# Designed miniproteins, single chains, continued (2): the designs that were tried, part 52

Each design is a single chain, and the fold is of that chain. pLDDT is the mean over its residues in the fold that is shown.

## One batch from the design tools (miniprotein)

Design m5890
Fold by ESMFold2-Fast:
Structure m5890 (fold): chain A 80 residues (1-80)
Amino acid sequence: MEKVREALARGEKLAEEHKDASDDELIQAVRDFVAEAKALGLTPEQIRALATYLMSLLMKLGVDPKTVLKIGKAVAEEIA
């Protein structure tokens, strides 16, 4: 429970700090986020749920849908 809340807070901060970043910078930030979530012991299912929320938040903040698709691919690769 606490680990998921920590990851959620980090994801929200990442979205705010990187919404205007380049595709490469944002993708790298998301890869680092997934790696940290794995280190915290989150399951693949929890990481996918957090990534889905993060992608929705980024879209709401005006990030290009094409960039969001690249993020989804990066998350899938990091979880695998």
Scores: mean pLDDT 79

Design m5891
Fold by ESMFold2-Fast:
Structure m5891 (fold): chain A 97 residues (1-97)
Amino acid sequence: MKELVERLVELINQFLNMPPDTPDEEIRKLLEELMKAIKEFLENLTPETVEYFKELMGLPDDMTEEDIRELLNEWLELAERRLKGLKKLEEKKKEEK
């Protein structure tokens, strides 16, 4: 369980601090891994995993489980939109070749 939380935090930090020169292939893989990690965390959500996640992310102690669910769902939606955008760019590049 701790490894799942640590992996999720690592992926979130990579996503938020991604260099602008990161290759599309690496961005796609990161987004897919992040989406999977968020889903697995939400499926295994317990008070202990929520507390550990808040500690690692430096989030306020007054954040509820519901607040964490909303935050993760927002990040999941952002990742999905970014992944969809990358797939459209790949399709356009194929049409230009």
Scores: mean pLDDT 77

Design m5892
Fold by ESMFold2-Fast:
Structure m5892 (fold): chain A 93 residues (1-93)
Amino acid sequence: METARLTSQGVTGDAPVVRAESLDEAAEILRKAAEEARNSQGPFAVAVEYPLKYDGKEYPVSFTLAATPEQRPAFAETLESLADGLREEKKRL
């Protein structure tokens, strides 16, 4: 299991990197994380990696998001928005 070091807005820690095989899988991971963020208290961190095709080659794309307890409600909405964006990106490819 791989972890990513996080440093964002005063939040520092390790988050497990969840590797997705597709944009759809990455979107589902983000939606589940949004549900967990809504149902929990405290700081949150999500690290997701997914494949993106560019110039005829496939590259791993990763992003890490961290939120303080005060940002938790907005963080959940951001994760859902990102999930929708990943599904929309799949329609272009």
Scores: mean pLDDT 65

Design m5893
Fold by ESMFold2-Fast:
Structure m5893 (fold): chain A 59 residues (1-59)
Amino acid sequence: SSAAQEAAFRRYRAELERIAAEKGLSPEELARLVAGLRQAVDAGAYSAAERLLQEAREL
């Protein structure tokens, strides 16, 4: 991944970890979401990454 993609992944992951803590997600649930986030960012699909975060907020 490019440096920009890696920076984006780190920002999205930090947000996802905050959402997981607020929603009381299990470590297993968080790991699955992080894997999906990694796939989206590696594919350059930032809209999919943002959608994943939005869906996590709606849990």
Scores: mean pLDDT 85

Design m5894
Fold by ESMFold2-Fast:
Structure m5894 (fold): chain A 77 residues (1-77)
Amino acid sequence: MDVQTLVDAIERAAKEAGLDPNILEEVKKLLEQARQASPEEFKLLVVKIGNVVLKGTQEQVDAFVTALERALAEAGV
């Protein structure tokens, strides 16, 4: 899996999970950085994205994980 495929999967999952607008905006900013990042920088950005999503409710976190699994499966991963 390349960085672009993973970024697209995370963006789709965040939109489908029903995250609060403020959390979604933070995730989108980090994803924009991730599209331009080296593989090493990308790993750190993924951790930051996870921490931002964890600011949401448990229901939002569970929905994000489920949506991410679906997005990755649709991407052939």
Scores: mean pLDDT 79

Design m5895
Fold by ESMFold2-Fast:
Structure m5895 (fold): chain A 87 residues (1-87)
Amino acid sequence: SKEEIAEELKELLEELKEKSKDEEFQKKLDRMIELVDKAMEYLKKGDYEKMEKYANEVVRILLELADKGHISEEEFVELMELLGKFL
């Protein structure tokens, strides 16, 4: 289910946060978790336009983190695959 995919996304983001000592990186991961929760809230309301908006903001932050080298290629691919299954 999309709820299970959202929980797996949040779990992976929390694991990345626990492995890091960078406060700015941790803040971005917290923001991504918040945006996943927002996407799920709007999905449950049947507001697919807002769900997609918040999910796409997660993608934007994830691309920024990958571009800056803050996540590995393997971590990026796994998170993007889950986001694709959620959308």
Scores: mean pLDDT 85

Design m5896
Fold by ESMFold2-Fast:
Structure m5896 (fold): chain A 63 residues (1-63)
Amino acid sequence: DREEALERIERLSREAVRAVIEEDYATAVKLLEEARRLAEEHGLPEVAARIRRGIDQLRKEHL
């Protein structure tokens, strides 16, 4: 269900933001990778692309 997927993606994104604030970048990337996978599985390509850009930026700057 797309709506349930969006709620889960939002929850994962909030947890990833918390991990970034705590400077746990590895955990933030793992949470965002899970959110991206959910977006791809549920036909949300724009959401998946946005999350992928966030992951790439975190890896470039912190990992």
Scores: mean pLDDT 86

Design m5897
Fold by ESMFold2-Fast:
Structure m5897 (fold): chain A 60 residues (1-60)
Amino acid sequence: MSIEEKVLEIGRRLFERGFSGNEFTIALEEARRVLEENPDMSVEEVLEIAVKKAEEELKK
């Protein structure tokens, strides 16, 4: 699976978890950043990192 395919799958799973608007954008950008640095990381691992990042930035 390419980095692009992993980002798309993460985006789909973020929507299933109720992410939308700015939350979705923050999580997807973090997922892309993590995958560029760690291309072998699983979708599940990157998704959890992205979710945590979005929650921390928007749950002020």
Scores: mean pLDDT 79

Design m5898
Fold by ESMFold2-Fast:
Structure m5898 (fold): chain A 90 residues (1-90)
Amino acid sequence: SDEELLEEARRLIEEAREALEEGKVEKALELLEEALLLLEQLEEPDLELLEELKELAKEVLKRAETLEQILRAIGLLLRAIGLIIQRELL
């Protein structure tokens, strides 16, 4: 199950990167939010994928066109940072 969650999260993060390169900010946000939900379900969150998600969320924040998109990107950043800190301080 964790292997399946990791594979799906990795796929969603890659699709989010592609969506962002296409200027599809909303789609990138939706994909990153789905990926984060999967990473949060892992017994041990994957640090590399969390760092990638964090960097993509920063790029979304730079390209956000609405207050809703800005708030969602900030939410993703804070949640990803929280999981990274928790993982490193174990």
Scores: mean pLDDT 86

Design m5899
Fold by ESMFold2-Fast:
Structure m5899 (fold): chain A 61 residues (1-61)
Amino acid sequence: DREKKLAQIRAELESMPSLTPAQIEELLALARAGDLAGVRERLRRLGVHEETIERLVELAK
């Protein structure tokens, strides 16, 4: 279920104290749109580790 995967992504992002609610909503909007490249680039720009980025992108598929 896509919505359950998006809820898991939200929970992971909310566990990161460096991310603002606005940044979390932007990332979820990209994931919902299927823009996996955009999700990867935005997370990398926000300083998220590559291992975490790949895990979140896999959840967004």
Scores: mean pLDDT 81

Design m5900
Fold by ESMFold2-Fast:
Structure m5900 (fold): chain A 61 residues (1-61)
Amino acid sequence: LSPELEVYRALVDHLRAQYAAGRLSAEEVRASLDSLLEQAAGLLSPEELAQLRAYLEANRP
């Protein structure tokens, strides 16, 4: 697993934890996840981006 993909997965996990703790609304989480995907599209390969999207769908609120 690339270091970049690991960082993005960790950020997804962090956002999930904040949502579960009630610190972020569902709308705030969605906006943050959309921003992460936009950033990742510029840094990750198409294969890595597909893996990140699959990870997001498995962990969507």
Scores: mean pLDDT 78

Design m5901
Fold by ESMFold2-Fast:
Structure m5901 (fold): chain A 68 residues (1-68)
Amino acid sequence: SKADELMSQGVKAYQQGNLKEAEKKAQEAIKEDPNYYGAWALLGAVYLSQGNKKKAEEYFQKSLELQA
């Protein structure tokens, strides 16, 4: 799906340290599929890497809720 493509690009960007691109791709994946829990988890990882622990906790919580 388009969300899967965007997520793959986002994960690759994250692995390369391109946090801005990873955030953008995760957000676009969420726009395509708001229930794509992996994209919410990627946003959490991006924000955690930037030192924003509160936003990271919010996004990880959203990811967990979508898996339940």
Scores: mean pLDDT 88

Design m5902
Fold by ESMFold2-Fast:
Structure m5902 (fold): chain A 59 residues (1-59)
Amino acid sequence: MTAEEVDELANAGRGKEVYEELLKLSVEEIQKLLDEARRKGLSAAAAVAGEALKEKRAR
């Protein structure tokens, strides 16, 4: 899953679906996706990935 795909899905109202998919990834994979989203200016992807990373780190 790319940061661009996450951004597109979140903007299409599928943010909850993509968030659940991100929770299946490792902390390192979510961090990499978050860093790419920030680098590319993908605000929706950065928001969803940031929430998923926060949830994973809290566990």
Scores: mean pLDDT 83

Design m5903
Fold by ESMFold2-Fast:
Structure m5903 (fold): chain A 65 residues (1-65)
Amino acid sequence: DLELEEALAMITMAASALGARVEVEERDGRVVVRITSADPAALEQLRALIRKVSEATGVEIEVEE
């Protein structure tokens, strides 16, 4: 039950801590998060976090690599 802006900030900070880059876009009421990382473990952790945020907020979040 997080505010969307707080959720997106949390994802961005987690990505920075994991050495990944994140770009967030809004399209047709849907949020798209693009993740760039050379570490497969970081990608999996970020995907898991994004799923959790989507469940908590009810917002559809699409992940791109």
Scores: mean pLDDT 75

Design m5904
Fold by ESMFold2-Fast:
Structure m5904 (fold): chain A 86 residues (1-86)
Amino acid sequence: KIPEALRRMAEAVRQGDVEALREHLAELSKLSNKEKNIDLQVETALAIIAGTITLKALERGLPVDFERDAALYERMAERVEELIKK
């Protein structure tokens, strides 16, 4: 369910919903801790870093490109789906 968490992060960012982004980022972190595939661990870790940067920027009132960040999480979801598919 890592791709689903990433898509929920994308939607939260598009809506500017800080609380939803925090919730979905926490879910992604929990899913990452259970993952044993190294390629999925790397992609998920990069997504957590990117999501944390977006979350901290929103919390501090810093400028965020919502569409760029949302598109990034959607692309990460697609890459994770390809890795799961074999």
Scores: mean pLDDT 81

Design m5905
Fold by ESMFold2-Fast:
Structure m5905 (fold): chain A 65 residues (1-65)
Amino acid sequence: SMEEKAKELTEIAILSAKDGLEAGGDKKTILERLKKNIREEGKKLGLSEEQIEEIIKEVEEFLKK
């Protein structure tokens, strides 16, 4: 389902954010890269704009902690 695809993309994005932080990356740079990747991959998966923005929001909240 699209909901399952969105959840999996969210999990992959958060893992990528963790890897970036562990590698000493800047939060802003990591977020900008992930926003681009999430939009590209979400579009390929056929996710709605609302689903894509919700995934981005979850990654932003993760990086604030």
Scores: mean pLDDT 86

Design m5907
Fold by ESMFold2-Fast:
Structure m5907 (fold): chain A 95 residues (1-95)
Amino acid sequence: MKFPSEEEIEEGEKALLEALKIVEEVAEKEKLSRETISRLIGAVIHAIGLLLDGASTEEVLEELKERVSEILKEAGVPEESIKELEKKIEEIRKE
């Protein structure tokens, strides 16, 4: 794998922090269980690992979006809330 540049790491870190805020907002709004929150944290940790392994910010956000959406579906979160979360994560890519 190609090592990411310092700028790529900084952009990826900023994007992941914004994605974490979005996930936290959904967790509070939907009153998710501690078990579900732990699974969401696991998805974020996995995304950080991908970034450090040289994945682009875009690839990292896409993988995070997919994993978070699956966790939320398994937790019974409404499809509308999942779509709003996906849209907010996609907005991070514009920055």
Scores: mean pLDDT 77

Design m5908
Fold by ESMFold2-Fast:
Structure m5908 (fold): chain A 92 residues (1-92)
Amino acid sequence: ITEEEAVELGEAGLRGLLSADPAAQAEGARQAALAAASNHAEGGLWGGTALGAGVASADPVARAAGRAGAEAAIASGDPAGVGAGRGALGPV
């Protein structure tokens, strides 16, 4: 994907994870994870921000979606995706 597409995925991911719709939250987490693992710096920044917002959410559905997205970013094996996913989950 292009850097522009990665940024758009991260922005969409943030909007989805901040919404009240569980389907939008799940799709947002998927989009944010793709942005984080895109290997584009701006995509990683937006994707990581969106995943972090999800994990920090007061909505348990958004929090679960954000956590799943962060785990997917870590599972990608992309160094930026792994870093963004670990950052979103918080250091243990």
Scores: mean pLDDT 78

Design m5909
Fold by ESMFold2-Fast:
Structure m5909 (fold): chain A 80 residues (1-80)
Amino acid sequence: DEKKKLEEKAKEAEEKKKEAEKRLEEANEEAKKLIEEAKKDPEKMNEYIGEALAKMGEASGELLKEESKYKELKKKLEEL
């Protein structure tokens, strides 16, 4: 049945979303450490800040993708 398949996919998407949320939290912690290191080393400040922004951007993008998939599956389930 299509409904059961959508429910299974929604559960998988929910798990992927939770994993992405954990990765974003980890990226936030790493970014904070990089920003503190940037404050200690003015010569490398831009490099550390750039790395922090890249890590945050990547993790945020991943979360948005997984959240979008989950929302689409939830919407399909509600329409059934």
Scores: mean pLDDT 83

Design m5910
Fold by ESMFold2-Fast:
Structure m5910 (fold): chain A 64 residues (1-64)
Amino acid sequence: AEEYLQKGKELAAQGKYAEAIAQYGKAIELDPNYAEAYRELGDLLERHGWHEDAAYAYEKADAI
């Protein structure tokens, strides 16, 4: 889980948003209670202008 979170953060820093989202998704798949992965996904979606999807990711992080 942590490995995929780290890869996602590196890809997001490079502007590879689709690849970053895929890595965050893998982190969540391996650990559905990984609040940090949901927060990082939310931050990325918010920066990309997908405010509704970002809100959903933040809600999931807060529920954990």
Scores: mean pLDDT 78

Design m5911
Fold by ESMFold2-Fast:
Structure m5911 (fold): chain A 60 residues (1-60)
Amino acid sequence: SLYEELKKAVEEEDYEKVKELLLKLGISEELADYIVEGIKKYKPPADIVVEIAKNVAELS
């Protein structure tokens, strides 16, 4: 599952992989960059990042 891979990438602080997975989920490059910068700055729990990605992908 892309969401399981996203959770692992966030937990491992692999931000390049996080961006790659967000793009694979259909999230725009501009929005993916914005999300990645938010993760770097605020360091939210990986489960919260997955929930954000699900909500954004559903709206896209």
Scores: mean pLDDT 85

Design m5912
Fold by ESMFold2-Fast:
Structure m5912 (fold): chain A 72 residues (1-72)
Amino acid sequence: AAEKVAEVARSSLPEEDAEKIEEALGDKEELKKETKEVVKRYLLKQGMDEKTAEELAEKAADRLVQEKEKLE
């Protein structure tokens, strides 16, 4: 679920948000922060409640950071 949410968010992100995430790729903390904020906002726009959106966004951000670490 979280992995799928991260993929959907990445593919459906506006170019501006995608560029911010790409710029943050050099900083693990910034990458996690930006990804969590972007994913949470998208989930809230879809009508998801704040607690669930925050939990899923955090899991998606953690997953993205872990995948980046594996590639490095």
Scores: mean pLDDT 68

Design m5913
Fold by ESMFold2-Fast:
Structure m5913 (fold): chain A 85 residues (1-85)
Amino acid sequence: MVEKLEELTKKLEEVLELAKKGEVEKARQMLDEIESENSSVLAGAAVIVQTAAADPSAVPAELREAAERVLKLKEEAKKTIEEQE
């Protein structure tokens, strides 16, 4: 799971950089592809974050941090794309 979250983090960082660079249409397309191809991983990340919020001992810190980072980057990428349009 951590490996998949790290891969997704790198892809989302690329989307965010494209959006910041003004390549909004390319960033939006990549974000849509990431969300469609990784919907189960993103859902899993949300569950991990919520589980850790309810019981911090139920989830390893490394896994929680990876899940939180993925969700935060996705939110930042989406917001940046929306602000540029």
Scores: mean pLDDT 80

Design m5914
Fold by ESMFold2-Fast:
Structure m5914 (fold): chain A 82 residues (1-82)
Amino acid sequence: SAEELAEKAIELAKKALELAKEAIKKANKESLPLAIAGALKAAGAEFLAKLALEKNDEKLAEEALETAEEALELAEEALKRS
């Protein structure tokens, strides 16, 4: 359902943001752009997921989840390069 997808997206976005913030603290010149990109995508994913929840929009919830997954990958890559 839209609610289940949105809840998963919010959980994942929060994880991605925490990881991205950690990556920013440890960042060097190479990893910093990735860490910032991860943080921004995580914030965007949470916003979209909350909007999907309010509108009961399953497509928007799917988009939010995909964005949260991308945010997590960016944050993980940034930490590896730090």
Scores: mean pLDDT 89

Design m5915
Fold by ESMFold2-Fast:
Structure m5915 (fold): chain A 93 residues (1-93)
Amino acid sequence: DRKELLEKKIKEYQEEIEKDPNNGLAWAYLAMAYTEAGKVEEAIEYAKKATESPSLIEQAAGYGALAEAYRKAGKDEKAEEAFEKARKLLEEA
């Protein structure tokens, strides 16, 4: 049940990205879903796509997702750096 719900959400975010590849929030949500699924390498890749958004708020969401993915991967220093970048972007937004 929980796995099926997560897979459904992943498909929804993928469809949003196919319609608008510049939707940084969809990339960030996709990364968070992959982090929850334990697919941390893919989550890191998708979070990085979110950081490429033209929106500062969406970039911040991307760095937040990246921090979660790095922490799940045991890369605490990289997670801290990504979290600080997200915080900084939100202050400037």
Scores: mean pLDDT 85

Design m5916
Fold by ESMFold2-Fast:
Structure m5916 (fold): chain A 89 residues (1-89)
Amino acid sequence: SAAEARRQALIDDLARLFEQRYNEMQQQIAAAGAGPAEAEALLRRMLADVGAEIRARYGAEGEVLMRAAEAHIAQLLARERALRAAAAA
């Protein structure tokens, strides 16, 4: 359907933008010698920038997908922090 094709295009655009910005962020982290806190701040900024572009292009559908992606990433980051805290105890 047209809705399925539009959703797939949105997912593909998100994946491509995320990959590009993530690679740029990793290069910046490596060049600057950034610590974990700075790396997380750069990741959050990258996600905000990608989210703004997807929302601008796809409107409400982009917002729904970006909220789901942001929630999933937040859960993964929280899990990683919890595992590191447990390992340090």
Scores: mean pLDDT 78

Design m5917
Fold by ESMFold2-Fast:
Structure m5917 (fold): chain A 70 residues (1-70)
Amino acid sequence: SAEEDKKLEELIKRGTELNERWEKLKDKMTEEEEKEIIELFKKFREALLNKDLETAEKYLDEIEKLIDKI
């Protein structure tokens, strides 16, 4: 549907922006924090492949929350 396609594009854009922010902060992160963010991005991509947009958004929210603490 058009609504699902729009949501998918928004999630992909948000994921790209969060990845850019994360790349800039790598030198300020612990190894544990980096590992957690990598795992969340992996789960986000898997949720997108399964068309589980609600779960994908939840993973982006967790990534953003972790990045905002750095």
Scores: mean pLDDT 86

Design m5918
Fold by ESMFold2-Fast:
Structure m5918 (fold): chain A 73 residues (1-73)
Amino acid sequence: MLKEKEAQLDELVKQGNQAEKQGDYKKAAELYRQAAETAREIAKLLKDDPIKSTSYEFLALALEVEADFLEEK
């Protein structure tokens, strides 16, 4: 489960970056929001590892901020 979610997160971020590079900001924002949701699920699974859990929570926040920014363009 955890490794599958980590792979899913990585793939969503890569797809989001590619969409952003192509100028498809709406698609990039949607992919970053999905990546943020996946990062939060990983953080919940890592509740006993506060350093990793906090890192994924921070990543989720950063991805949502980026998505919001892209949707406002």
Scores: mean pLDDT 84

Design m5919
Fold by ESMFold2-Fast:
Structure m5919 (fold): chain A 85 residues (1-85)
Amino acid sequence: LRDHPAVVQARRISEMTRQPGLVGLVDGKVVLPVIVGDIDIEKLEEKLRELKEKYGDKLTLFLFGEGPGIDKAKEIAKELGIKVL
């Protein structure tokens, strides 16, 4: 999981740019592409709701960095019952 190429990419770019980063996986498959930088919270919430309806408890969201965007993403994930790593 921590060594998945998309997770490694999100983490490294987040660390290099000092910006928030995220990616969503289901059973090792990327379902939410790597996003690093400015997170559109409204679009992210819509997409997370869609993915939760489609994949249920199998959806895992990986979050990197800190800030309001990450805090809001964590809040949305908690409301939707999405696993965060």
Scores: mean pLDDT 80

Design m5920
Fold by ESMFold2-Fast:
Structure m5920 (fold): chain A 75 residues (1-75)
Amino acid sequence: MERVWEELRAFAERELAWLEKETGVDIRSLSDEERQAKIDELAERLAKERGLNPAAVRSTLYFLYGLALKLLEEE
């Protein structure tokens, strides 16, 4: 099942690259407080652009970031 892990790692790398592009900062280099602030700002922007609930977008972004870190932690 090596291919599944390769696909998940590629997903994690894409998600982190997307977050870095959208926030303009290396999210992984930030403190937990600074990271929370940047993700909250992005969530508000995306919610406004897409007509979504900001709290739901924020929760989704935190979930994706945490998942990406866990997938890359296995390296």
Scores: mean pLDDT 76

Design m5921
Fold by ESMFold2-Fast:
Structure m5921 (fold): chain A 58 residues (1-58)
Amino acid sequence: MDALREELEDGLEVARRNGDEEAVAHFEQALAALDAGDVAAARQHYQQGVALLQQKQA
């Protein structure tokens, strides 16, 4: 599941650049869930983070 980790790390960088604290929190929670082996929770938080970034895109 290395692809999901890479997507989460990329999303976290974008969220930090945009100053989107809510998206940052979701990507951080997704990474923590992935490290715990909870891929379902990681995907949930990833989807929430991406949705927030899409709402606030320039």
Scores: mean pLDDT 79

Design m5922
Fold by ESMFold2-Fast:
Structure m5922 (fold): chain A 107 residues (1-107)
Amino acid sequence: KVEEARKELKKGVDLYKQGKYEEAIKHFERAIELAKGVNPELEALAHSVLGDAYMKLGDYEKAAEHYERALKYFPNSAPLLLNLSIAYRKAGKKEKADEYFKKALDI
């Protein structure tokens, strides 16, 4: 299960690097399904790159949701906090954007 999750994550990253964001998302979602309840770190990593893919597609609300899922495992990740802040700002959620930006600066 973990090895299959890593393969799906890698396929998604390769597609993301090619600008194939919709296809990448499908593989990242599969990686989450395979990692769920078995490898929390891999599940969190998959949520992080899913957030990145949704940012590229302009789906800022979904990007924010996935970054928040990743932050549960990586609560002090300045890059994740900054990306979440940007996602909320682009989604029109200024108060949440400011909150996460402050958290990123405090690290």
Scores: mean pLDDT 89

Design m5923
Fold by ESMFold2-Fast:
Structure m5923 (fold): chain A 98 residues (1-98)
Amino acid sequence: MKLEDEIDLAMARIAAAVGDDKTALKLAEKLLKSEDVEIRVEAVRIIGETETVEGVELLGKALKDEDPRVREEARRKLEELAKSKDPEVAEAAKKALA
């Protein structure tokens, strides 16, 4: 479990860094279901890095996470995305925080 999550996390980070948002978000959505809270926190950070409307929707799900660390990180990322230069991303983030 943990090794698979670490591999998925590394792949998601690389995908996000090269602008492959679709792959990054698919892997991060899987990682949000990890039993490891730290892996879910890192998934939230990767999702925020994509600056996409789909990413905002996943961050909205993370606001309902059982662990307050995951919820707090998701809230921080949504607050950052609410200031995005992309008006669709900014509007979606503001709606997720409402």
Scores: mean pLDDT 86

Design m5924
Fold by ESMFold2-Fast:
Structure m5924 (fold): chain A 74 residues (1-74)
Amino acid sequence: SMEEKLEEFRKELDEIANDTSLSLDEKQQLMSAKMAEVVAEVEAEEGPEAAAELQRQLSKLIQEKLEELEKKEK
């Protein structure tokens, strides 16, 4: 379940990152909003400790994707 949510999140980040209609700021906002949704789902399903761990992993993925986008869009 957690692994599936993490993989789905990676795909959603890629979709947001590749959306040419969105600015970098809009992409960051959407990625953050998506993280909040997934974290809230996990907190409801598996509790706050599982949600906190997932949030750490998702935050790292967002940071890595934003660094990639900054280099690409400069």
Scores: mean pLDDT 80

Design m5925
Fold by ESMFold2-Fast:
Structure m5925 (fold): chain A 63 residues (1-63)
Amino acid sequence: SARARAFEELGRAHFAEASEERQAILREIAETLRNIGDNIDRALEARKEGASEEEVNRLIREK
């Protein structure tokens, strides 16, 4: 809807108005979450290949 689109653009404007320091922190958080997701995906794939519990836990802990 037009209202939903307006709220999305308002959210983008608020992010753009945030300080460079705040934007940098938010990007670091997003990158950390992405890396965690990638580690989980690798651990699940290793599990399918019959990896040990120790190997799966090692993959989850890597950055």
Scores: mean pLDDT 68

Design m5926
Fold by ESMFold2-Fast:
Structure m5926 (fold): chain A 64 residues (1-64)
Amino acid sequence: SPEEHRRQGEEHEREGRRAEAAGDLATAARHYFQAGIHYRKAGDEKKADEAFERATRLGTEAAG
């Protein structure tokens, strides 16, 4: 359901923030990417876009 996907997105955002705080940018990027997928499935395009943008930024930083 959209409500279930919204909760999954929020959980992945929480895990992403924890990984980011720990300096694990690659793990943070993966969690934010999963959050984006779940927010999109929930119909929250704005939160999905924000999550994907953060995932891309952190993933690029981790790779460089």
Scores: mean pLDDT 89

